# Ledger of designs, part 70: designed miniproteins, single chains, continued (5)

Each design is a single chain, and the fold is of that chain. pLDDT is the mean over its residues in the fold that is shown.

## One batch from the design tools (miniprotein)

Design m18420
Fold by ESMFold2-Fast:
Structure m18420 (fold): chain A 100 residues (1-100)
Amino acid sequence: SLIDELEKKVKEAVELVNKNPNDREALKKAAEIVKETAEKIIEESKDPEAVRLAEIALRSTEKALELLEKGEPIEKVLEELDKAIAGVQMAIQLLREKEE
């Protein structure tokens, strides 16, 4: 199912961040996964609240990628990544509750 694939991708991103919190390349890969997940929710979901949450998460992901590109402190990158991950997790949970 789409929801199962989205959950698997977010879990992969969370594991990358948790295992490699000081690795800029790992954080970039995690951000790219979260970005793709948010974009897929926006493209494929018909739920306006899930889309809204995914759009907010997408903006935080884009900010995290910008901070990484500019060589900003890891703490700032993690703040934006944490917001992005929370946003896509909330969107996925909302979609799962509506499927059940």
Scores: mean pLDDT 88

Design m18421
Fold by ESMFold2-Fast:
Structure m18421 (fold): chain A 90 residues (1-90)
Amino acid sequence: MAEVVVTITAGSAEDAEAAGRAAEEALRATPGVSGVTVEVDRERRTATVRARAESEDVAHDAAQAAARALAEAARRGEADVREVEVRVRP
């Protein structure tokens, strides 16, 4: 089993929430992913999304899906995403 952690810095608290939700949806849509949680720090304008993956391969797929969802949200102007860090842990 592996863990996926997505840390997002946004232009506003609302953007952090929107970005966190986009990452959450992408992780939940990945087969073999469970235990998805979202924490939003409004003062720091950050969202941290965590999930468990049944394997490292699933964790990498989930990480790519989350990164893609965040890049798409930023390109479409749906959320002001300034920084994204994605970590996969065994």
Scores: mean pLDDT 87

Design m18422
Fold by ESMFold2-Fast:
Structure m18422 (fold): chain A 63 residues (1-63)
Amino acid sequence: SDRERQALALALGTIIQELADGASLEEARKKAAAYVSKTFGLSPEEAQKIVDQALAILAANQA
C-alpha cells in the first residue's frame, strides 16, 4: 500500500541519516522505529517490522 511504502521510505531515510551522523545500527533502528510509529500511528511491533524491512533493503544494496 502507499502508506506502507511511505513508512518504509521514512524508515530508510532515518536509518541512513543516523548512520551518517555516527549513530550505531541499534540507535538508528530505535530512532527509526519510534519515528515511524509516531508518524503513521503504528504499534511499536508494526513499526519494527517496517524498520527490519528497511535494514534488509540497505544490506542487499551494500553486498
Scores: mean pLDDT 84

Design m18423
Fold by ESMFold2-Fast:
Structure m18423 (fold): chain A 88 residues (1-88)
Amino acid sequence: SDEQLRQKQKDNDQSLLLLDVLDESGKVGDATGDGQSAFDKTLADNQANAANLSTQMKTLTPKQAAEAAKQKADNNAKVSALESLKSS
């Protein structure tokens, strides 16, 4: 069913984000023993990166700004997924 497909997509996105959290933390033990701290760090990092890209876009060429907008969209998607995971 469509609901099963959506659930599998969510599970896949969460798994990929968990791997990113483990990789970015550099402390697998902390991430596996206390995923909350690792999630908070990754969430804050992606939020900061999105804000930084928004600021940089004011000084970029239109082509570079379009590329930055794609990166910002990716960071915002990760933020939304991490917030959803934390609320679960």
Scores: mean pLDDT 61

Design m18424
Fold by ESMFold2-Fast:
Structure m18424 (fold): chain A 84 residues (1-84)
Amino acid sequence: SAEVERLREEVDRVMEEFRRAENPSLEEVLELLRRLQELADRALELGDTETVLYILGVLQEVLAEASRLYGLSKDEFIDLMNAS
């Protein structure tokens, strides 16, 4: 559907922004993770399991990179995302 296509395009766009950023701030990383979670939730509502799995894979990549950059665990980032 057009909605699924737009979700995938938005994921790719936010990932491109993240990869272009030199030394992203902790706040920028947390905002990216929240955006990806929102996109995953929208994909779930659309019933598109393939897109959900794609977004979850992207989330894992971002968490791994953020953990490396900030020395925080993936669980600590998830807790920070959910604190809003």
Scores: mean pLDDT 78

Design m18425
Fold by ESMFold2-Fast:
Structure m18425 (fold): chain A 56 residues (1-56)
Amino acid sequence: MKLYTGKIVGRRGTDLTVEIDGKLARVSFTGLAVFEDGRKGILESVEGDTATIAFP
């Protein structure tokens, strides 16, 4: 499992948009994260303006 930390660039209700290495991940309230390229991960933590996502 790899951890990626990125900047939170958008919030809409409980949903987050996180930018990691120039790619966007959409994170739902369940913690499911989906990258623009279709990779899926799980939100592990939110700290200030950053989020860490775990990918298999």
Scores: mean pLDDT 79

Design m18426
Fold by ESMFold2-Fast:
Structure m18426 (fold): chain A 63 residues (1-63)
Amino acid sequence: MLGREQIDRLDEEMARLKAQMDELLARGSSRAEIERVAAELSSTGPIGAVLARDYLEQYRKQA
């Protein structure tokens, strides 16, 4: 089970990766870069996995 401190750190990591993903999408970065950051988001936990899926769907819709 995750402790409160671990959850807080994961929330901070997700916020950072979310900001990075928003920047990559705005710059029109490569599919490989988008997929890499999405994989990192997924590794943070179930919420990160949902965010990664939504970002990948957004990227596919733009392509």
Scores: mean pLDDT 76

Design m18427
Fold by ESMFold2-Fast:
Structure m18427 (fold): chain A 87 residues (1-87)
Amino acid sequence: SLKEIAEEIKKAIDEAVKAGLTVDEMVQRIRDIVAEKMKELTPEEKKKVQELFDKILETINKYRGTLSKEEIAKKVKEEIDKFLEEL
């Protein structure tokens, strides 16, 4: 489900922060999850996952260079939760 994919993304964000990865490495891990999940989704589900991923990238790019990695991760997880509530 979209919720399960979102929870995997949130977990990957937390693991990336804990591992001391860069924001770009965190984005790559999220991209890898999205690419793998896209293989098994319906066209309608693919649109929703793409919308979520686009929102994640927008949030990261908005705060890149102004907030810490930990604060960016927090903002991204907040946007994921908001996206899930709007479904």
Scores: mean pLDDT 86

Design m18428
Fold by ESMFold2-Fast:
Structure m18428 (fold): chain A 114 residues (1-114)
Amino acid sequence: VEEAIETRNLDLIREALEKGRKFLEEAYKSKEYNPEVLEVARDIIRLAEYLIEWAKKSKTVDIELLEMALRTLDLAIEYLEKYAPKSDPAAQYLIDRLREVKEKLEKIIEEAKK
């Protein structure tokens, strides 16, 4: 039962990450700043933080899912650095937060591959 609940949650996270990545790719192609990317970035941060905590507690680690989260974080950082106003403290805070979560996730992936 616990394993089935975990699997369902991981599938939902994978779906959410794919939706977020698709939104970011479309926003990047538009070449215009979309403030909705700030909400998508917050959601990606929450999902990545959940995956980090899950990986620390889990007996098994889905490296592919962690690497998907890492790629989505990278895309969010690249978009916000390119298009977000430098004077927007909310956007700058999210860029810093995305980088922090990315560094933590990279460490978890490296430890899981050992």
Scores: mean pLDDT 81

Design m18429
Fold by ESMFold2-Fast:
Structure m18429 (fold): chain A 100 residues (1-100)
Amino acid sequence: MDPLTEELMRRLGATPEEIKQVLVDYYRAQGKPEQAEKIESLTDEEIASLVLSLLADPERVQAIVDYLRKQGRPELAERVRAYAAALTPEDIARLVKKVS
């Protein structure tokens, strides 16, 4: 497993497959089934890069946190918020740039 995917799993307490499923379900709930379908086709490394890109956007982080709380996953919601708070926008940009 690449170091970025490993760090993501450690920070969120979830597997890449679980994270992928959460994102797929989130985008379907947002009325974006085409985006959800694209996410299902992504590799673990691409999912890790996508998550870091989402963490760079405070409005997107809040939307995902609110979604997870409504789905009865408050522990994952708090881990997402904590991980986002631990990263600066510059840190996230550097990590995304390294993967792309």
Scores: mean pLDDT 77

Design m18430
Fold by ESMFold2-Fast:
Structure m18430 (fold): chain A 91 residues (1-91)
Amino acid sequence: MKISIYMTMKSGEKKAVVENEENIDVAMAMAMMYAWANKDEIESVTIEAESDDESTLEEVERLARDLAKAIGMEIESIEREGNKLTITLKR
């Protein structure tokens, strides 16, 4: 499995908060900590996950919804291409 999380700031700066992490819990914990510290500055979040395990992709979707709720964002899109999942969060 690989998961990457990118955040676009209100300033227009794009940050790779998590890149090619293999542990979903670690990736989401890092994203949550960063989002909590910078919540007022974050315009959008993009979560990209690749896994051959469907249950892992379902867990990424669940954690993305939890993250969105925690930081006051909404799920804008959820896209699947084979084993790749892309979720976009927006205010």
Scores: mean pLDDT 83

Design m18431
Fold by ESMFold2-Fast:
Structure m18431 (fold): chain A 70 residues (1-70)
Amino acid sequence: MAPELSEAEKEVVEYARELLEKGASWDEIIEAVKKRYKELTGREISDEEAEELVMEAVAEEEREKIRELE
């Protein structure tokens, strides 16, 4: 992962995590992630890149749920 993408990726991962919490489908999350990334950076990403960000959101959701239980 390029360091320059880390901030935008983090924001998009957080957004994807919120959509996962709402029970959105994988296809909806991928499309939302692509749109959100474009809004934040002005650049489009591929479906493959969006899927990678959604996978990161799944990992973050597991960590955040542990914090929520505190």
Scores: mean pLDDT 72

Design m18432
Fold by ESMFold2-Fast:
Structure m18432 (fold): chain A 74 residues (1-74)
Amino acid sequence: IAAELEALAAEAAASDLSDPAVRTELAARAAELLGRALGVSEEAIAAAVAAIRAGDYERGLAILEEAARAVAAK
């Protein structure tokens, strides 16, 4: 996960962050990495990524937060 986060940061630094599509894609990939780091289910990660790509960042984050709480309860 750390190496993947470093790779994502390098990609972001090389990318045109003024492009909303580029920013949305990077946000979706960051959410996927965060979900994997927290041990969140693939289903929850996919749902969060789909919400972020649709432009609903609040819903994407809420899905990850709820799934992370479920993991922490185990």
Scores: mean pLDDT 75

Design m18433
Fold by ESMFold2-Fast:
Structure m18433 (fold): chain A 88 residues (1-88)
Amino acid sequence: SDEIIEKANKLIDEGVAAYKAGDLEKAKELYEEAIRLYEKVIDREEALINLAQAYYLLAEVYKKLGEYEKAEEYERKAREIDRKVNEL
């Protein structure tokens, strides 16, 4: 639903603000909640595209935390979605 996408988008904006402020834990939590919401509506192209972006953002948080294996995992998830979108 549009409401779920709007809520997830707001969480991404809040997460980006937290990341820029250096609050990596808050950014991680906000991105994870946004991902959870986008996953509920992945039949919507907008949600699928935004889910890929959220995975890239979460990967950047993991890089800042020194969790490179987790960062690579989320970058792979984002690239898998990018491939699916390009096949549409």
Scores: mean pLDDT 87

Design m18434
Fold by ESMFold2-Fast:
Structure m18434 (fold): chain A 55 residues (1-55)
Amino acid sequence: MRRYRVAENAPQALLDRLGVRPGDVVTEAQIGEGLGIPASLAVALALKEGVIEEV
């Protein structure tokens, strides 16, 4: 299962919604659940915005 690191420049609103801090490692399912959208779309959007990176 792929994991993603939360970027240091991630918006505070996103951090609060996911319940994480910059540098934390999250799964695709955690990102989808936190954002309330399908996990694959949540990951694609977050990667596009540069707020997470694959590890």
Scores: mean pLDDT 78

Design m18435
Fold by ESMFold2-Fast:
Structure m18435 (fold): chain A 92 residues (1-92)
Amino acid sequence: SLAEEERRRKEIEEELAKALEPTVPVFKKYRENRDEVTERLAALVARLGAAETWEERAEVLEEMAELYEEAGEEEAAEGLRKAAELFRKLAE
C-alpha cells in the first residue's frame, strides 16, 4: 500500500541520516581545502547530482567511500558504504 511505501521511505531516510552523520564534518573539511581530495570530491558530488537512478547514486557513494578511506577517514567511508546500501534498497 501507499502507506507502507511511505513508512518504508521514512525508515530509509532515518537510516541514511544516521549513516551520513560522520561524513558531514569530513565533507566540510575537504571543501575548505584546494587539494586533490577536494577536487575529486567535487567531481563525485557533481556525478551524484547528475545520477538518474538510485543504483548510480549508490555507485558514486561507494567511490566517495574509497576516496575517504584513501584519505584516512575510515568512519566517514563506512557511513558512505552504508548509505550506498540504503540507496540500493530505494531502487527495490
Scores: mean pLDDT 79

Design m18436
Fold by ESMFold2-Fast:
Structure m18436 (fold): chain A 68 residues (1-68)
Amino acid sequence: SESEIVSKLVALTMGAVGALLEGRYDEARRLIDEAEKLLQENKDKLSPEDIETFERIIERLRAAADAA
């Protein structure tokens, strides 16, 4: 369901935040990549609002990881 996909995206992005806070940038990048793939594969099952929200979160997380 859409709710299950959103829940997984939240878990992956929160995991990435945790990895970034610990300075584990390679782990953060892997989690960000997994979140991006999940989002891309499920765009047809998500609202435009959810897509925009998670794209923005992923973009910001990737910028933080790339700055390291």
Scores: mean pLDDT 88

Design m18437
Fold by ESMFold2-Fast:
Parts: sequence; structure tokens; C-alpha cells
Structure m18437 (fold): chain A 86 residues (1-86)
Amino acid sequence: DLAALARQLLSPDEATRRAAARALAGQMSPETAGAVRAAVLRVWLQADEATRAAILAEFRREADASSGERRRLLEDVLRAMGAYPA
């Protein structure tokens, strides 16, 4: 359940947020990218500024650890959160 994984990004526990971001990044494929991005964005839009910064940091970490198509799909998530130019 992508929605349940995305809600873990709101956790005050850094290890839980990191594990959730890694699991969501692991779900990234051309077929799942839209659903993952939508689930992350729903959580992102409800989060306060500090939580948004924490979510951004975790997805930047996952993008940096990735290459090729997975990295591009993760960069689309970062763009949706305003980390890249619109």
C-alpha cells in the first residue's frame, strides 16, 4: 500500500522516514511512478515546513544513490515538491 508507506514519511523518527523513502524509491518504475509520486505529493501537501524539508532530504538521498531511469523518476518526485524548477 503506497499510501501507508507515504504516511511513514511524516514519522518523527528519522530511521522510519529513511526506510519509507527507500521503500518508495524501490517501487519506482515507469508503471508505478505516477502512483508513487501522487502518494508522496498528498503527504507532502499536508506536511509542515520542517517535515517537508525532512521528506525532501530523504528523496534527494535516494536520487543521489540512483542512476538512469530510476533517478529520473525520483527527480520528477523532487520537482513535484518544488526542489527543481517548475
Scores: mean pLDDT 81

Design m18438
Fold by ESMFold2-Fast:
Parts: structure tokens; sequence; C-alpha cells
Structure m18438 (fold): chain A 102 residues (1-102)
């Protein structure tokens, strides 16, 4: 079904966008010295490792001049954005699964 294919494609695109934010969050967390936040971001970003790593390296350079407090705030903001995108992807994937079952 074209609808199922479109929902799965949109869910994948949202998960790819989420992986970019998880990568940036991990870089910011590392600069802040927050190992728990860094490890959590790595775990949730693991499905799209290439995107995670690319945005991790880019964010590490971009955030290099931030204080530890500013880096921690950025890490939390990026993680929240990634989780919101991931949640939206999950809803679309669940809708596709329900349509495939019918």
Amino acid sequence: SGKIEQLRKEAEELRREAAKYFGASAAAAELAGDELLKNFARVVGSTYEDLFNKYYEEAKKKYASLSKEEALQKGKEDLKKGLDLYSRAGKLAAEAEELERK
C-alpha cells in the first residue's frame, strides 16, 4: 500500500533527523562531562550510526567554545528535540503496522 510505504518513509526520515540531534547531544554532554547523558544519547542514536557520528563531530567543533553549563543545556535541548522526533516516528510506524494488519 502506498500509504504504508509513505508512513514508513516519513518515520525513517524522522528517525534520521532524531539521530542528528542525538549526535549533537552526545557531543555537548561530553564537553559538559555528563557521561550519563552522553551514553543515553549514544544508545538512542545507535540505529543511524553514520548520521549520529557526523553530527557528533560537527557539534563537538561548534560547541568547543561553550562553558560546561552552556554545553549541558545544549545537550539537554538536543536530546529533547531528538526524543520528540523519535516519538513522532514511532507513532507513524505504529500507524503503518496497523494498516498492514488490516
Scores: mean pLDDT 88

Design m18439
Fold by ESMFold2-Fast:
Structure m18439 (fold): chain A 80 residues (1-80)
Amino acid sequence: SAEELRELIAELRRRVEELERVARELRERIAELEEKLKADPNDKEVQKELVRLKVVLGLHEAAIAATRDIIRRLEERLAA
């Protein structure tokens, strides 16, 4: 039903907000580590952690994009 679709869209929007919150925290941490790496370019622990966080951020950004695409398709079905 249209109501069930609206409830699903609302739940998916809440999930996107949670993922975006985590992605924002990851971007802030990445920026901090990039500044540390500018001060000490040979810090292998900072380099390793930066690579790890960038991979995790990429996964979160992919999940956000995929979930937003699902929301868009559900909204198109609701508007039809």
Scores: mean pLDDT 90

Design m18440
Fold by ESMFold2-Fast:
Structure m18440 (fold): chain A 95 residues (1-95)
Amino acid sequence: DEELDERIREAEERALAGEALPSSVVAYLIRRLEAGLRLLAGELSREEALALEKAWVEEMLAGLRAGVPPASAEEMARLAALKAELDAAVAAKKA
């Protein structure tokens, strides 16, 4: 969904800029980045990624409904590290 993808992109950009998003949102972004790395490595199929994405979105929304706290500094650091790793892996594959 274009609207969902746009909101996810904006949430990732805000979190990487240091904005404290809800823990369930940051956990979802982390899982998505981990899945991206596994897809690039050939460790995950497209069908498996789509099935996992549905479960992760449901978990994120459940956390938001439960009123989870803002993500910890540790969760934010993990998100930034995974994003850097994915960006490096994508660049290496293009070279």
Scores: mean pLDDT 82

Design m18441
Fold by ESMFold2-Fast:
Structure m18441 (fold): chain A 80 residues (1-80)
Amino acid sequence: MISKEQIEEYARQEIKRAQEILKQNPDMDEKFKQKLLDAIKQVQDLLNDPTASKSQLISATSNLSMLILGAEILALSRRR
């Protein structure tokens, strides 16, 4: 059984990964960059909300992880 604290740690790690991707890819597509920034904000807002459920944190973090994967795929397609 995963604790809320463990989920919060994973969420913080995913935020850091997303921020690093944004820093390494400044010429990223603007629409995708906005989606990634919005996802980071959603996870941060949930981390700052003591009433946020584990399910909400899992859902928001999963969405952020999917966007991170998309950003990495886009970065790979540019490195030819």
Scores: mean pLDDT 81

Design m18442
Fold by ESMFold2-Fast:
Structure m18442 (fold): chain A 91 residues (1-91)
Amino acid sequence: IKDDLIGMTKYLIELLEQEIAEETDPERKEALQKALELLKEALKLAEEGKLEEGLRLAIEALRLALPVSSDPETYEQALKLLEEMLEQLEE
């Protein structure tokens, strides 16, 4: 879970950085930038072993990015995987 969360969060950070660079709509760009900030915090928490807190922030980040993304399917799949990881920690 920790390595999976770190790997996925790093991938999502790169994806969001690319999407932000190409985004011209200021409202969408602001939402994507907020999601990026949350993902960077989630990555830091995951690296510190705070997996539940990291997962919750990553999930919130994807919920912000999903409605404004040009690739919502990728974020929907990532969100589902993160929610499944969180469920495994709460057993």
Scores: mean pLDDT 80

Design m18443
Fold by ESMFold2-Fast:
Structure m18443 (fold): chain A 71 residues (1-71)
Amino acid sequence: STDETLDKLEKEVYEKVSKNEPTPETIGLIVREAIEKYPITTASPEESEAAGLRVTQAVNKGVEEYLKKQK
C-alpha cells in the first residue's frame, strides 16, 4: 500500500540523513535514491502533498539528529 511504501521511504530518508553531513547535494541524493527504491503512487494532489510533507519532515528530523551529535 502507499502508506507502507511511505513508511519505508520515510525511514530510509531519516536514517541516511541522520548519518551524513546535511548538505543540499547529499540530502537531494538521499531523497532521490530513496524515492527510486520506494516509489510512491498517489491518487490525488492531497495525497501527493501529504507524502511530500512526510519526506520533508523525515529530512528535517534526520538533520536535527545529525547536528545534535556535532555539538
Scores: mean pLDDT 80

Design m18444
Fold by ESMFold2-Fast:
Structure m18444 (fold): chain A 79 residues (1-79)
Amino acid sequence: MESVELLLEAARYAEEKGDDYTASFLYMVAGILKSSGFEAPELVKEYVEKIKEALDKGDFEKARKYLLELIKELDKLAE
C-alpha cells in the first residue's frame, strides 16, 4: 500500500529528527490505513513532504499542524 509506505517512511524520519510525538501518530495512521485498506497516496505524499520540511527546520509545532491537517483530510475522504 503506497499510502502506508509513505507514512511509515515519514514516521521513521520523524524519529530520526527527535519528534517522537509526530512519529507515534504517523505509525498509528499507517496502521489504521493498513487495516482499512484505504488509499490516498497523493494526499499522504503532499502532507508527508510538508511534515518532512517542518522537521528539517526543527519546527515540531508546524509538523504537528500538518499531521493534524492530514488526519482531518483523510477523515473527509473516508466519510
Scores: mean pLDDT 84

Design m18445
Fold by ESMFold2-Fast:
Structure m18445 (fold): chain A 94 residues (1-94)
Amino acid sequence: MSVAEARRKIEEARRLLESEDPEKRVEAGRLLREAVLTGDPEIAREALPLIERLLEDEDEEVRREALGALFLLSHHPDPEIAERAQELLLESLK
């Protein structure tokens, strides 16, 4: 996937996050997971605040998708991104 395709997925995820339908918010989480697989640090930085929003979602499946994206980011080659994702994972366990 290109960086341009990853940015498109983040843009679509932003729209789906505003949906009252939990299935659409689950899809937002999947799109964010796919986008962060590029390993691009700018894409990861754009995805992080959206993933943080999904972690606080009322729906359990939505939160599970967000945790999946964070696990990927916790192994990111950029240490600043990896550290931030690890911190968010620890907060999610409280």
Scores: mean pLDDT 84

Design m18446
Fold by ESMFold2-Fast:
Structure m18446 (fold): chain A 76 residues (1-76)
Amino acid sequence: MEEKIRQSGREILEGSAEALGAMAGSAAKIAGEDGEKAYEETLKKQQKIVDEKGDDFIKSLIERRKKREQEKKLLE
């Protein structure tokens, strides 16, 4: 169960980083800037945030799930 939360959370975070990179690249192209460079720099920055904060986020999801299961067990 926790492994599935870790996997899903990581996939969401990585997908979000990719989407932000794509948006930054597109915006840069519209502005007449280097879209590929903007995409790569934004993706790298977001991936670093995912690596640094992703574990805390996933841990938060696991704790939230664990608390919900404890509350459910208290009711039944």
Scores: mean pLDDT 76

Design m18447
Fold by ESMFold2-Fast:
Structure m18447 (fold): chain A 81 residues (1-81)
Amino acid sequence: MSIEEYEKKIDELEREMLRLWFLAPEEARAELLALIQQAGKIAQEFKKKVEEGKATEEDGKKALEEIERLLREAQRIHDAA
């Protein structure tokens, strides 16, 4: 997967997390917002490396894997609420 492909995939996962937050009951929203903020921080850090020309495919892979983990946690919270 290219660096550009990783960035696009990360953006897709962030949109899915926002969708889960929008559909969530109020009781789950605080936890989901925290996960969205964590994912946003990871995505922002990766995008900064891309802009600086310092990003590697390994950076993209790690960022994607961590955001995928956060999305799975968000899905778990949404389903439990």
Scores: mean pLDDT 84

Design m18448
Fold by ESMFold2-Fast:
Structure m18448 (fold): chain A 92 residues (1-92)
Amino acid sequence: KRAEKLRELLLREGVPEEIAELAAEAVEEVLNGGDKREQVLRLGERLGLPTSPVAADSSVEDVFVTISALAMLAAGRPLHLGLQIGREAAKV
């Protein structure tokens, strides 16, 4: 599953298991038909980060990229790797 792929990629980059699991949970909710904006806002709140600008009509890839970036920021890891990880995990 793409959510599990995101979790594994984040763990490889040194993101703590708790943060990687929250990110994977958020993308899994989106893949199951959950509201993209709500899941990004909720993850940001859980991680103590400011609201991320995500449009309601954003692609699934954009959501993966945003969620991955939030997880990397929360873990103090390079943001640019979060963008790459999100794109890789979004592939079917």
Scores: mean pLDDT 78

Design m18449
Fold by ESMFold2-Fast:
Structure m18449 (fold): chain A 100 residues (1-100)
Amino acid sequence: FKPPDTPEFNSNNIKLGDIKFVGIFVRAMAWGVEGHDELSDLTTKVMQLLNKISTDKDAYEKAEKAFVGFLERALNSRNHQELKDILSDFAGTLEKILAE
């Protein structure tokens, strides 16, 4: 996906509190990619994990550090396979944070 053409929108300025919007955008992109059910499933999983993390301050801080790297990789993804791998990695990171 592509950020808005404004100086206020970049990966370094996005906070974990904004993740619900990022999750919606990622899901919308998955719906735009025909025949890729795995991408849709992964975006749903990431959104569910982020909702759980948003209620825990310690998990939130850990997820915020991982989120910056995720957002940078996602913005630079060139195809659905790369985005799928990035989402899968991020989901695994979020699950590990919740397991602590």
Scores: mean pLDDT 63

Design m18450
Fold by ESMFold2-Fast:
Structure m18450 (fold): chain A 84 residues (1-84)
Amino acid sequence: HMEDLKKEAEELIKQLEAMVERARARPVTPEQQYFIDQLEKAVERMRKLLEEGKYEEALEIAKQTLDFVEKLAKDPRFAEVFAP
């Protein structure tokens, strides 16, 4: 059970890390940069929770962060940066 939660959390965090890497690779506006910075901080927090063995909390934050990014991707101002 705990190993399954760890693997699911690690997979979602890797997806979010890939999104941050892609976003950093392009020219962005200050407003887009603000949300990239917020996403990076969220990913750092999730990594710390994984190191502490708090897999359920890491998974919950990862799911909430992914939902937030998916909503940003629907906004034309942010779609180019956060679209898959």
Scores: mean pLDDT 82

Design m18451
Fold by ESMFold2-Fast:
Structure m18451 (fold): chain A 87 residues (1-87)
Amino acid sequence: SAAITAELQARAEAAGISEEKIDTPETKELMTEVARLLKEKIKENLEGMSEEELKHILEALEEIKKVAPPEARKVLEETEELIKKKL
């Protein structure tokens, strides 16, 4: 949804998340926290999301997982499984 996307963009921008900073411990912990927030927002909105929206979120999660640290990847994988169970 637009609300989830806007909140994630605002948090990422406020956090100064960039590709160059992904390898710092602070950035890794921050990315993991953002992943947890994303999981919570998706879980809250699952019943209201269309199959098309869920598929787009799965595609986005796969892209994010490519640059995410291991702890964040685990949370993103748990989010993917949650979405797949609803499809």
Scores: mean pLDDT 72

Design m18452
Fold by ESMFold2-Fast:
Structure m18452 (fold): chain A 87 residues (1-87)
Amino acid sequence: SVEVDKEAIEEKIRKEFLEYLKENKYLELVSAKEESEELKELREKVKELAKKLGIEVIETEQELTPSQKENLKVSLKKIIEILEEEL
């Protein structure tokens, strides 16, 4: 049996992502050709927070499956949480 400390893993990922953003000063976001209102709102929130931190957002449009759009939504929510903690 393997016990996983999810909190420690999430904190490590958060710190590594934040360090990457500080070193590179940009964040690459994938956008879907057709997006739900919720995805658009999440993306705009990421852009707002990134701008406050001096991070440039680079958007690339891609054809995404419904599953990929749901994964993108989850990722955007996590990015928002990380960026809001830095403010």
Scores: mean pLDDT 76

Design m18453
Fold by ESMFold2-Fast:
Structure m18453 (fold): chain A 63 residues (1-63)
Amino acid sequence: MELEELKERAKKLIKEVKEKLEKGEKLDPKLVAIAARLSKAVKEDVTAEELEKLIKEYEEIKK
């Protein structure tokens, strides 16, 4: 996947988790941890491979 596309996906996932937490929704702790790692990765401009791995873990937990 393109790095720019992965960053956009990561930002959307981070926003979704943040909004749910602000509403007091119960989230899987693993999902929260992955969202935190995605937020750090987007800020640090990590490789596309690392972003893809984190997004894949998020999708797997969300199943």
Scores: mean pLDDT 77

